# Designed miniproteins, single chains, continued (5), part 90

Each design is a single chain, and the fold is of that chain. pLDDT is the mean over its residues in the fold that is shown.

## One batch from the design tools (miniprotein)

Design m19125
Fold by ESMFold2-Fast:
Structure m19125 (fold): chain A 80 residues (1-80)
Amino acid sequence: SVAAQVAQIRQQIRDYLRNNDSVTLTDAQVDQRVQQTFDFVSNMVNDARARGMSQQQIVDAMRAAGAPQPLVQYVQVLFS
């Protein structure tokens, strides 16, 4: 299901933050950053779609900006 895919991507973002941040984050801080990341990407994709951008254009722009792969996967889920 889409909900199961979103849950897996959420966990991948949590793992990325825990393994790649330069400082030790509390569980609450990690949860907050994951939620902020999801909200940011969802709002960005919704705005871009309303402006007529395709999935390919959004994915290409995110990759060019150096977005981690789980965020690209989340965009693909939002278009499925």
Scores: mean pLDDT 79

Design m19126
Fold by ESMFold2-Fast:
Structure m19126 (fold): chain A 109 residues (1-109)
Amino acid sequence: MSADEQVKETVERLFGPSQEKDPYEMAATSIHELIMDRLRSRGLFNPTQDSPEAQELGELVQSVLESHGIKMSPLDALGMLGLEKAFRSMPSAETLISTVEDIYQRLTG
């Protein structure tokens, strides 16, 4: 299986089918939507980056990314473009898959 196919399979398994063809965009979009869903579950609609709850989730995603060797701010970790850039910087499909699964577990567990 190609690296792209492995990433797509993991994202679809965790988040369901996606309209995105690029696996990095699929992963970034899916995680960003999960972050937004978690903020909505805490009563936040259209949250700003300045909200304590948004900062907490950004720090959580940042900590997972840093554990896989990717350095970024919590604010960048909250954004779809920041997530896509981080995922494209991963050294392997296995690292990306592990990172996506870890973020999913931290946001849903």
Scores: mean pLDDT 77

Design m19127
Fold by ESMFold2-Fast:
Structure m19127 (fold): chain A 65 residues (1-65)
Amino acid sequence: MHKVGDIYRATAPIPATAPDELALLPGDIVEITKIVDEEHVEVKNLNTGESGILKVSALSLLEKI
């Protein structure tokens, strides 16, 4: 279960598959800033300051910290 304020680390490259999606590189740390719907969250990349959408399915590929 994910919630606003949860922090994840990318352990592998995560590609953007849509124009509003955020691509991640290994080592990127992201914070969930908004729950958009049951399949999408808005995140902020804490390393770059970029914001974008991630699929909830992509969170299962990240390490929660």
Scores: mean pLDDT 82

Design m19128
Fold by ESMFold2-Fast:
Structure m19128 (fold): chain A 80 residues (1-80)
Amino acid sequence: SKAEEAIKRTIENLKKYSPSMTEEEVEFILKLAIYGLENKALPKPTKETLYLVSAAENILRLVGETDLSYVEEIPEELQP
């Protein structure tokens, strides 16, 4: 839920700067970011992992979404 709240905050910011993105594109980017984090076989976040999380957030900053029902919670260690 903390990660979902952070993602929602990011999406609110994105909707201000990226109104041209479709909901399907936003949903795809969200799923891709979550899939990447979920399938990382890393026991601890490294500097590179944190950079990837920041990059994913930057990608999310290019799109916007209001429905996050399909998004799982991102581990706190992988948050930027």
Scores: mean pLDDT 50

Design m19129
Fold by ESMFold2-Fast:
Structure m19129 (fold): chain A 85 residues (1-85)
Amino acid sequence: SLDQGRQLYQQGLQLMSQGRYLDAGDYFLRSGQLYRDVDPVLAATSYGYAALAYRRAGRNDLARQLADQARQLYDQHQDDVLRRL
């Protein structure tokens, strides 16, 4: 649900502030997975933060895969992004 996705995303942000990058990436990834079919733009944002967190944790392959997924979701849903501006 949107509420569950938001809670996981907020926990990810808190873990990032603590320097707990691997844990933060896992929370952002789970948030993105919950958003994927409900809000693809929020899913893309969550995957983008997961990519940043995993890169900081030294998980470069995971970071690249999630950054690619985030870009693909943004590209497929550009109209939704523009409507939120």
Scores: mean pLDDT 86

Design m19130
Fold by ESMFold2-Fast:
Structure m19130 (fold): chain A 85 residues (1-85)
Amino acid sequence: MLYTTATPEQVAEARRRFDELVAEMKKAAEKGDIDTVNEIARRMLEEADRLGVPVLGMAGVLTAIGYAVDAEIKRRKKEEEERKK
């Protein structure tokens, strides 16, 4: 069992920031921008540590892996479309 020493307010703030960063990550993935997805994942880890809710940081990393894979697939497909001879 994992629990945090964070207050319910800190957990709520961490969740809100998590949701905001996930939304940015989705937009980056739609553009095929893997670097931005990875940067957002790093921010999620830092934010979760700062707010004392590391489990949300780990959830952010797992979400980022999923979006990074999606972004890479879209990036490669876009490169094929843009660079086809």
Scores: mean pLDDT 70

Design m19131
Fold by ESMFold2-Fast:
Structure m19131 (fold): chain A 81 residues (1-81)
Amino acid sequence: SMSEEEKLEKEFLTRLRELALRLARGEISEAQMRAEVEREVDEYLSKLPHLSEEEKEALRASALALTEAMARGLQARRAAR
């Protein structure tokens, strides 16, 4: 159902946000963050077998870009506070 997909997406985004925070705090390297994002993407995609190969590639690229953007935003907010 749509509700189930929304829940999976929210949980996925929460995990990406946690990785972004860990990078922003200097707890992990960018390389470690990228590797963990790929693992999270693989797990998320395993729950969405209806996606096309193109959609899977787009999701992987978007997840990495989003996590990097969130980390930069968190770093900027910490510097301001």
Scores: mean pLDDT 83

Design m19132
Fold by ESMFold2-Fast:
Structure m19132 (fold): chain A 92 residues (1-92)
Amino acid sequence: MEPEVPEFIKAIIDFLLEKGLITEEEAKKAANDADFLNELLRKIGRELYKEGRTEDIDELAELAAEELKKINDYSEKEYEAAKEEIKKIMLS
């Protein structure tokens, strides 16, 4: 029985795997554990910030916010708020 992973979680995980920021085991766990995904995003955000890779942080936040916009029919203002909240989680 395969639980269907929400598209926005899958998009985030696929991005992180493609950039080499997580392992396949971390990806599998993050797909099934929202608390682990949030912790993982914070860890990655801190490492990217230390390396000066702020563009990767912006790209991930935009990707996640775009997927949430599709699901929740966000206005541009709500999209920008979601993007900033994701960045805030990553940098906390």
Scores: mean pLDDT 74

Design m19133
Fold by ESMFold2-Fast:
Structure m19133 (fold): chain A 85 residues (1-85)
Amino acid sequence: ASYVVGITGLDREFAERLKEEAERRGASVSIGEGAKIQVTITGLDRETALRLAEEAAKRGASVVVVEGGKTIYEHTEDDEEPPGV
């Protein structure tokens, strides 16, 4: 099965690093520039797709992982951490 990872809100340098890593894994990568940088990665295995999604989420990016047109992982851009408890 082919997994698609969509990432929005990364800085350009990190987006380019993800492209290089995914392409080394045999995936196809597209980087679009608009109000925010958008990275689309296609052709990763599930484990690598989820790892890259989690890495991008830790950077404050919005991430979605799709398998066969179904969303299997989703993380919204971190807007604000709750103060305290």
Scores: mean pLDDT 74

Design m19134
Fold by ESMFold2-Fast:
Structure m19134 (fold): chain A 75 residues (1-75)
Amino acid sequence: MDPKEERLKEAEKLTLDDLPEEYHEVIEEAFARYKPKDAEEAEKVTLELMLRHGIPLELAFKVFGVLLNKAKEEE
């Protein structure tokens, strides 16, 4: 399997439970405000959360995955 495709599939499986509870409200508020519809928009929202709310770089991939998964559920 391609390592990059494998990482993207792992991101799509991520949920809020994969993140510390302290970030759950911020992520839910960001999703409601920005309403990302695809991976590109989810990435932009993730970067905004890192810059504005101090989410650590180590959690960026998990935040991206949660937003991407939520976008697919809302479709």
Scores: mean pLDDT 74

Design m19135
Fold by ESMFold2-Fast:
Structure m19135 (fold): chain A 82 residues (1-82)
Amino acid sequence: SLEQELQLINNDTANVNQLKKEGKLDLSDPSVLMMTLRSLTLTDPEEAEKLYQEALAATTNPRLKQALENNFNLSKKVVEEL
């Protein structure tokens, strides 16, 4: 649901901010990357698009690429429904 997706993005934003504060934001970690993309789609859409395109270009594994695309498209749809 939209409510559950928004809760996920809010949780991701809190986690990303904590990792940034601790100097532990590792974008080479797929889980951290996806969390950061979800957060940025709401807080900084231009930076989200830039990071997404960079990640997509760097990803050679088709399954990870599909997961990245699905994650970003879902996050964009959630933000557009706000």
Scores: mean pLDDT 82

Design m19136
Fold by ESMFold2-Fast:
Structure m19136 (fold): chain A 97 residues (1-97)
Amino acid sequence: RLEPTDPEMRRLLRPGPALAALLRRAGAEGDTWTLQEVLEALGTLAVREGLLDPENEDVVDLSGTPLGELFGVDRFHRSDVDEIVERILKHSEVVPT
């Protein structure tokens, strides 16, 4: 499980065009972000687009969304952040520091 202070959360990533477009829609700027910034931007996007389950705010419904299509998942629980991290890494390049 990733904590905000985990070294992996500071990993600098260059997301592919589809993921980068979603991050910019969430208000992120540029073309490189840390893993933590990517996760925070995706959380902002989920809230902004009303993707949170009305019965359980820890569940995000991605069915029929561009993010769900990109990651190939219909729903995820916030406690399963490792699954989303795996999808982010598959759609990103790690930028050496």
Scores: mean pLDDT 74

Design m19137
Fold by ESMFold2-Fast:
Structure m19137 (fold): chain A 78 residues (1-78)
Amino acid sequence: GAEEAAEKSEEGARVSKEEGNEKGKKYSEEGARAAREGNMIEATRYSVKGAEASKEEGNEKGKEYSEEGALAATKAGL
């Protein structure tokens, strides 16, 4: 649901911050915010961007959390 999408994006932001991945952190924070505001379309969009940014930086954990956030947001938006 929306809470799961927010929590996964928040974990993605935390991991990205620890790895110095500022782009992944920013997109994950925006995804978490969108999910908490009930905007599942934007939550999915930002989570996908966070996963792409994390993949580009080799941040595998950030990528996994962002992908889980995108999946949760997509299911909540249905």
Scores: mean pLDDT 84

Design m19138
Fold by ESMFold2-Fast:
Structure m19138 (fold): chain A 59 residues (1-59)
Amino acid sequence: SRRQEMLAYMLMHETGLSRETALRMVKLILEDHKSARQIAEELGISLETARTAVKIAKE
């Protein structure tokens, strides 16, 4: 969706992650309702990056 694409672009800018990882992260937050910890574990990224992503995507 347009919202997911926009959020992925924001996450790429904020975190330096690839487009594919950013899009997957947005899906995990918005569709799968995963916690920052679960996202960090699944994607192999820092917990702080995952927390930032969750905050940006859903506040």
Scores: mean pLDDT 80

Design m19139
Fold by ESMFold2-Fast:
Structure m19139 (fold): chain A 66 residues (1-66)
Amino acid sequence: SIEQEKQKIIELGERLAKEARELKDKDPFRADEVISLMSMLSSTASGVPSLKEASEYVRKMIDELV
């Protein structure tokens, strides 16, 4: 269902955000790579109208990391 796809995107975004936070002090370069992956995830989801809210949620997580 579309609700399950939204949840999967949000859960993936949250997992990547956690990884970026853990890497921030240990390996800033790798943290930036993870943030780039989150940006790609958000951009891909933004192309699908039914996933707009999930895309915006991931973008909000990126904003909190920078």
Scores: mean pLDDT 84

Design m19140
Fold by ESMFold2-Fast:
Structure m19140 (fold): chain A 61 residues (1-61)
Amino acid sequence: MAEKVTVTVTVTAASASRDDLQVAVVRAANEAEEKAGGHIVDATVTVSGNTVTVTATVEKD
């Protein structure tokens, strides 16, 4: 039976530039997997200015 948990991580990027937002998305995704102790099977990324919110469904083994 696969255990799935939903984790929401919000990260503020240094700016609203493409490069800074990309770094923020990667950081948020890594934090979600670390907190849940699994791997992301589904994720929604929302960007507002320089604020990145990742809502991830993480599957535990």
Scores: mean pLDDT 81

Design m19141
Fold by ESMFold2-Fast:
Structure m19141 (fold): chain A 75 residues (1-75)
Amino acid sequence: RLGELLDRAEGLLSPEQWQQLEQRLTELYNDESLSDEELKQKIKDALVQAGVPPDFAEELATEFVDKRNALRKGP
């Protein structure tokens, strides 16, 4: 699901915009100091700034945070 949303976002952006966004998302994903709320807001802001529609940015940010949390919780 997250991969499908990312593929859709890439299709909305130029290759240059996508490269910049991908780098920013990677930085945010690896920032363990951010709370889930802070991470979601920063991802949403980065997506909107790159040209992703706000509603889609909200959905993508939610899935991104959920994926990070799933990796942290373990069994």
Scores: mean pLDDT 76

Design m19142
Fold by ESMFold2-Fast:
Structure m19142 (fold): chain A 69 residues (1-69)
Amino acid sequence: DDYVLAVEQELGKAKLSSEEQKQLATQIVNAVMNGDTKKALELVDEMLKKGLLSEEQAKKLKELIKKKG
């Protein structure tokens, strides 16, 4: 799905250097693939809280996830 690819590309712009960052990014992609918009948004918020994403990156990811409708 082009939508999943867009989310993966946006996550790829974040420099994912830790195992935790990579695990959370994988969980976001899986949630999007499964149509679990709520879980995907919660995982983006978790990455933001942990300082693993910038506010701009989190906002772009949330907008991409929300457009699935």
Scores: mean pLDDT 75

Design m19143
Fold by ESMFold2-Fast:
Structure m19143 (fold): chain A 86 residues (1-86)
Amino acid sequence: MPSRAVLEATAGILIAGLEATIELLDKAKERNDKKNLEKYIKDAKALVRAGRDVLREMERAGMPADLIERLRRAIERLERKIRELE
């Protein structure tokens, strides 16, 4: 398993990336950029999968509940955004 320090750093970067991806999707929708929106949705789905993998590792490592909840909520928000745009 990754060390706790690596998991903490990875979770922080991933939360920021998930939130940035939501903003990117919103901007693409606002511009009616269907081609880029389709590409960004594919990238967003890959990021959701990576987020879920890290979330499982954090839960198994007994990481702080607050950090686990923050990552879970970021993943759920991005998944909801993907569903709204499809």
Scores: mean pLDDT 84

Design m19144
Fold by ESMFold2-Fast:
Structure m19144 (fold): chain A 76 residues (1-76)
Amino acid sequence: SAAEEERRATAYQAALAEAGYLKEAVPAEEAPALMAKALASLKTLEEANELAALAARYASPEGYEEARALVAERFG
């Protein structure tokens, strides 16, 4: 369980790095496109929710809300 969480966190960090989310703040205008790119590599609601949680640490508040909307639209 903990090891699985760590592996998934590592995979999401790699996806966030590729998408440019590993910076302290992502401009709100760019956050939806970067999040959509990252979400395109994910296939489950569980993975998408964990990515959105990680985005909360790096994306602007507006970018995080847009990411949450994209998760709901694609998986809700």
Scores: mean pLDDT 62

Design m19145
Fold by ESMFold2-Fast:
Structure m19145 (fold): chain A 70 residues (1-70)
Amino acid sequence: SNDIDDRVNSYSTMTRDQLRDRGEVYYGMAVRNNEDQSIIDQIQQTIDMIDNGSTRSDVISQMRDVMNQM
């Protein structure tokens, strides 16, 4: 990937709050960059997973999957 690959490696060290902040940043970037609605929806779903108590591992997996589509 040409964008933010260095930051993917940091997900495993992030707290849930930091992962949520990262999701909010990605959401704002995707909206501003006029990304496909399916990508925007997947970012929102990742934030919702954090709020619903999904495991940190599942959240990281979903974030990586979404980033691979950007």
Scores: mean pLDDT 77

Design m19146
Fold by ESMFold2-Fast:
Structure m19146 (fold): chain A 77 residues (1-77)
Amino acid sequence: MSLEQQALEYVKRAIEALKQGNVEEALKDLRKAYDLAEQAGNTRAAEHLRKSIEYLEKGDVEKALEHAERAGVLLAL
């Protein structure tokens, strides 16, 4: 499995965790996705994952979801 495919799986898990209200699990999965996107050299996906983490830490679940979904699209290209 490629690093981008692994990052995408963690993004999908994070989105599901957010839909369930599990912020702690979502943060864990987003941080893992960020590390994998960075290792893959996908700078655009990593930037959206960083923003998703920052918004989630501020309690802005809606913007965290938006940035996580954008990262997912970039990782699937």
Scores: mean pLDDT 89

Design m19147
Fold by ESMFold2-Fast:
Structure m19147 (fold): chain A 67 residues (1-67)
Amino acid sequence: MKEKREKIIKKLQELTSLSKATIEKLLEEFLSAVPAAETVLDVDELVEEFLSFVSDFYPELKEKLEK
């Protein structure tokens, strides 16, 4: 699912002030916690769930979730 992850990363870069490296690291962490998410959810659903995950577990990054 390389193309799906690349689409998610690109969309997150457009919506947030997070660096690509930070997005990639947090996305791997998110998908490790919820392995079925990548298979079950589409790109838009994964973006929303990722933003919720980061807001809940990394509240210090919340300002960077708003561009």
Scores: mean pLDDT 78

Design m19148
Fold by ESMFold2-Fast:
Structure m19148 (fold): chain A 94 residues (1-94)
Amino acid sequence: MALEKAKEGIELLEKTQLNGTPIETAIEGARLLAEALQSDSLPESQREYYAKKAIDLIDSLLKVAPPQFHEQLNAAKKLIEDTLAAAKERAAAA
């Protein structure tokens, strides 16, 4: 379900920050969150909340990550931003 996917995505992003583990964990978290944001079962308030939280976590990772991972982290951030924007447009049209 969408809310559970959003929570799991955030947990993966937080886990990456907490123990300095591979960037792949953050990328997986961002993908799960993007899938959750596309779901019509996720309330708009929750969608905005989780998207902002993920963006903040990615911004924190960008401050400490080596330059080689900046492209992947920026791509993950853009995926979340683009997915949120598309979901908001869809909600506004409904």
Scores: mean pLDDT 76

Design m19149
Fold by ESMFold2-Fast:
Structure m19149 (fold): chain A 90 residues (1-90)
Amino acid sequence: SSLEKALEHVKEARAAVRAGDVEAAVEHLRLALEHLDEAYENGEISPEELLRLMGLILAALGALWAGDLEAAIADLEKMIEEIEKIIKEN
């Protein structure tokens, strides 16, 4: 599903942050956003769920821009937990 593809990209973004590869992390977050939009269009997530996940992506991007890798990882881990919960409930 598009939601599962979004989850894969968020996990890859977290791995990239842990490796210190900020450029790769940002690219994976862009791909995650694309797949989240597709998941919303396909009815896989609610508008409220999309808004929360988009907020976490923006927070993670802001943390990466500020050089706060620990904050970025925390935001990505929250995003992984929320997406996994949505997948489990569907």
Scores: mean pLDDT 88

Design m19150
Fold by ESMFold2-Fast:
Structure m19150 (fold): chain A 90 residues (1-90)
Amino acid sequence: SMLEELEKKSAKENLELALEALKKGDFETAKLYLEIAIKDLLKKQAEKEGRKITDEELEELSKAIVDEAVENNALESLAEAALEAQEELE
């Protein structure tokens, strides 16, 4: 499925694609890439800290973060912050 293909990309690649979509005014595509990238970053952060996190919790948290950014017109700021966080997790 399209979702499975997006989940196979690195968080960095998905964040770069989200920023491209935002530049084109494609907010729906940007939202999708951001949700997947943030989910991956949350998972990597939990693994780095030795914490267990469920797929349900990851999905709920990533959606909540992106939805809040949409409501506040902060999708670009979220993408930039997530890209910075991704570099720190490498």
Scores: mean pLDDT 79

Design m19151
Fold by ESMFold2-Fast:
Structure m19151 (fold): chain A 81 residues (1-81)
Amino acid sequence: SKLEEGLEQVEKLERDIRGLEEYFESHPDDDPRIYLQAVDRARGEIEKLREKYKDIPEIQERLDKLEKRIEELEEKLKSRL
């Protein structure tokens, strides 16, 4: 179903964002600008999924949580610039 397909895509994005968060925490001496590029890509994927699954509240709620996580990561990255 559209819901099941969307949940699989959101779950994949959640794993990608988790990997980015974990990689950032384990590499505190890396250039934060590299991570900001990854943050921009993640925001683009969130927006694509929002439009594709705009009629499915369960997906929108999970995307809202991912957007907050990306905002928190971006704030941490910008604090290191």
Scores: mean pLDDT 85

Design m19152
Fold by ESMFold2-Fast:
Structure m19152 (fold): chain A 102 residues (1-102)
Amino acid sequence: MAEAFRKSAGIDEAGVKTLADALRRGLSDLTIATLLERLINGEEFPPVLSDEDIERLRREAERWRQQQIQRLQQVYNMSEEQAEAAVHAAAGILKAEAEMLL
């Protein structure tokens, strides 16, 4: 299952090591989700993340969160609370998928 998912997502062994480092560090669900999306898109990361890499991913995660909240409010007429809950749930699913790749 995990290997088939890796092939489907386009994540190589190096990407799996990067995800393992991020999970071991206890990064937020949003940050893990952002890292997974970047790896799926073919972005390369070192097996051990630097503090600069982590700060960049956290900034990108927060930007993505704000963009999704705005989209959910404007397109689907969600309240801010509903939109935040939906984004958090989506990030949790992606983090669980990242854990399955290990």
Scores: mean pLDDT 79

Design m19153
Fold by ESMFold2-Fast:
Structure m19153 (fold): chain A 79 residues (1-79)
Amino acid sequence: MEERVRNTIEAAEADLKAGKYRRAFQGASVALDEAIREGVSPELILRAAQVLKESAKKLGDDDAYKRAEEIENEARKQL
């Protein structure tokens, strides 16, 4: 389970670095929803939230940015 989530996060991180913001956003959203549902490590939740937050910022999606920031802050409390 965690390996699948990690692979999805790595793909989203690569898309973000390549400037593929919509693809990074979609990948990070899927990974984050799976990570929270399956109770994966806070490290993976943090990484997914960071990709979602940065891609949301690039896309001008303030609602997604705020949600990602809240999840990022919560995950950091558990590290």
Scores: mean pLDDT 84

Design m19154
Fold by ESMFold2-Fast:
Structure m19154 (fold): chain A 78 residues (1-78)
Amino acid sequence: PTPEVKEALRAEAERALAEADAFIAEALARYRETGDPRIAVGAEMYLLAVAVTAWLAGDEELEREALERLRRFRAEAA
């Protein structure tokens, strides 16, 4: 990606990560209430997309933070 695209991707990953804790909490509550595996898959896909966006932006710290949220979600959804 160009430097301009990398900066846009970093900003997007930062925004998505800032919302991630609330999103994870809501997804876990819905998954525990319904047992619907699509909710778990959707949450994992969201967090993976944030991690990939951070990776494309070249921001290793944002990538690690997104993957840590994914790890926590997987542990709590198990």
Scores: mean pLDDT 81

Design m19155
Fold by ESMFold2-Fast:
Order: C-alpha cells, then structure tokens, then sequence
Structure m19155 (fold): chain A 71 residues (1-71)
C-alpha cells in the first residue's frame, strides 16, 4: 500500500527537520556554555549536536527510500 509508505516518508522528513533544529540549538548552547560554565560541558553539547545531525541525515535517507518504494 503506497499511502502508508508516503505517510511514513512525511513523518521521516518531519523527524529529520526536528533533529536538524535540535542540532542547531545544541551547537548554540555549546558556544554559550563555553563562555559561562566551561569547556567540558560545552564539549558534551557539541557532541550531542553532532549526533542529532547524523540522525537527521539518516531520517532523510529513509524518507527518500520510502518515497521511492511508494512510486
């Protein structure tokens, strides 16, 4: 059923956008924390931002595959 695959693809793209936004937020927090709290705390948030960027990329690839299968 193609409708379900397209719906899942839309959900995947929405998740990718949310992950990307979270990555941007964590990168900004990392920079702010470096100035106020310290380097170690900043490094943890920077690493978390990277993880969210990877999650966004994986979600986009999955959505692309689902859309291709739905066609």
Amino acid sequence: EKEQLLADAVEGRTLAEKFQKKAEEYRKLSEELRKTVGQAEANLYFASAGAYEVGAAVSRVTADLLEKRAK
Scores: mean pLDDT 81

Design m19156
Fold by ESMFold2-Fast:
Structure m19156 (fold): chain A 95 residues (1-95)
Amino acid sequence: MEKEELIEEAVRELERMGGRLLAERARELMEKVGTEEVAALLGALRRGDLRGFYDTLRYMEGKAEGKVSEEDRRAGERNRPVGEEELRRWREERE
C-alpha cells in the first residue's frame, strides 16, 4: 500500500480506539516517518496490540523530533539495573 493509504487507515482505527486528538497527532507523526513505521503501527492496531501500538508511536515521535523520548529511554532502562556511573567505573577498571 502507499504511505498515504496506510496513514488514512491508521487514523480511522485510532479515532475508534483513542479519540480524535490522538488520531490527529498520530497523523502528523506518520507523515514525518517512513512507510515501514506506518505499516507497523497499523499492524499493531489491527491486532489489538496496544503495547506494540504505543511503543511504535513513541518511536515515531522520537524519530520525528530527532530525539529519543524519555519514555523510550525509561523502557530501555527498565532492563538495565546498572547505572551509567557504575558502567563507567567498571569499564575504566578493565581498561
Scores: mean pLDDT 65

Design m19157
Fold by ESMFold2-Fast:
Structure m19157 (fold): chain A 75 residues (1-75)
Amino acid sequence: YKYRTIVTLKKALSKEQQEELKKKIKEIGAEAGIQNLPDGTTLVVIEAETLEQAEKAVELVEEFAEIKDKKTEEL
């Protein structure tokens, strides 16, 4: 992957929500790792080949919870 986006969500996601989000991100050609954090937030790490895929993946993340912080880096 050429781009990595790290997103922190304001709330925890259930296991079902995590699996659904990972599936949706995979369907657009990106990959996601998701972890609930001890402070009640969720960390989402998105890896994509293109910036457009990274942006679409972030839009999918926003459907599940409000974003607290977001950073995209080129690998």
Scores: mean pLDDT 82

Design m19158
Fold by ESMFold2-Fast:
Structure m19158 (fold): chain A 78 residues (1-78)
Amino acid sequence: AIPEINLEGLTNEEMLERIRELANQILDALGASPEIKAAAEAHLDQLAAWIRTLPDAEAREVLSRLAETLMEEAKQLE
């Protein structure tokens, strides 16, 4: 509903991909090493696997909260 947050109409898988993209942008802005990026990707893969075990409604709530948190963190890196 916020013009700066266009998550409407995305599937859970599309939201996971957007979360992964945003996390990578944050890590790049922080100058993270390849080792830190690899560890973050491994953690995101584990989180994604867990989210995929949840009912769709619960998965959507978790994904929305994660997207909101990462967007707020990205704004702080300006």
Scores: mean pLDDT 75

Design m19159
Fold by ESMFold2-Fast:
Structure m19159 (fold): chain A 77 residues (1-77)
Amino acid sequence: MKDLKKFLLDLAKKDNLSDKTLAEIEKELEQAKTVDDLLDLVNKYKDKLSPAALAAAYLEIIAAQFEEELRRRRELA
């Protein structure tokens, strides 16, 4: 979770977003508690992110969602 948040923030910084937009993203990342919250955040800023950054963000989120599902299944089994 922490590593995913850092990855998404680093992607946003590389995309030359305004300092105000970066501060808003950083604050929303701190408030995000689930991988689904991070997906919602990426969808909120999809029009501001480059296609390459957006693709990288979605791939990492999908990977994290699968890891959470696998952990959840192991804990309930």
Scores: mean pLDDT 78

